# Designed miniproteins, single chains, continued (5), part 111

Each design is a single chain, and the fold is of that chain. pLDDT is the mean over its residues in the fold that is shown.

## One batch from the design tools (miniprotein)

Design m19850
Fold by ESMFold2-Fast:
Structure m19850 (fold): chain A 92 residues (1-92)
Amino acid sequence: SKLEEELREEIDRLTSLSEELKERLLNSKTLLELYKKHPLLVREALRAIGGDEEKAEELLEILEKPDASAKDLVDFIIEVGVEELEEAVKKV
């Protein structure tokens, strides 16, 4: 349960995310299993969400895949980072 408490604290840091989305992330068995094996990777995926509900839904869709893996989280983090960089350069 200590790892579940740590994961809850990380999700609770997403203050702009709705309680429904936070609860769905917390109830993801796949996310908890990935957190046990790759805690830093899961933290980076949660940071990539940044309180964006659309990004949270995208992560939840990944976690619902029967073959969801650490690679899927890496791909998610990279995709979000590229989108943020592209938006930053458009504003210059």
Scores: mean pLDDT 80

Design m19851
Fold by ESMFold2-Fast:
Structure m19851 (fold): chain A 51 residues (1-51)
Amino acid sequence: MTEVEVGDTEESVADAIVRLVREGQGREGARALIPLLTDPALQERVREALA
């Protein structure tokens, strides 16, 4: 994608969640936040990080 203006904020949130999971922190919180994300692509991203 050359320009990603739409969903930029949600992508930032997903990246932060992935970081928390990678650090071994917030795994349970990240799991609970998945259904709160509006974009299913971001939900998949976080879900894969939990795997």
Scores: mean pLDDT 67

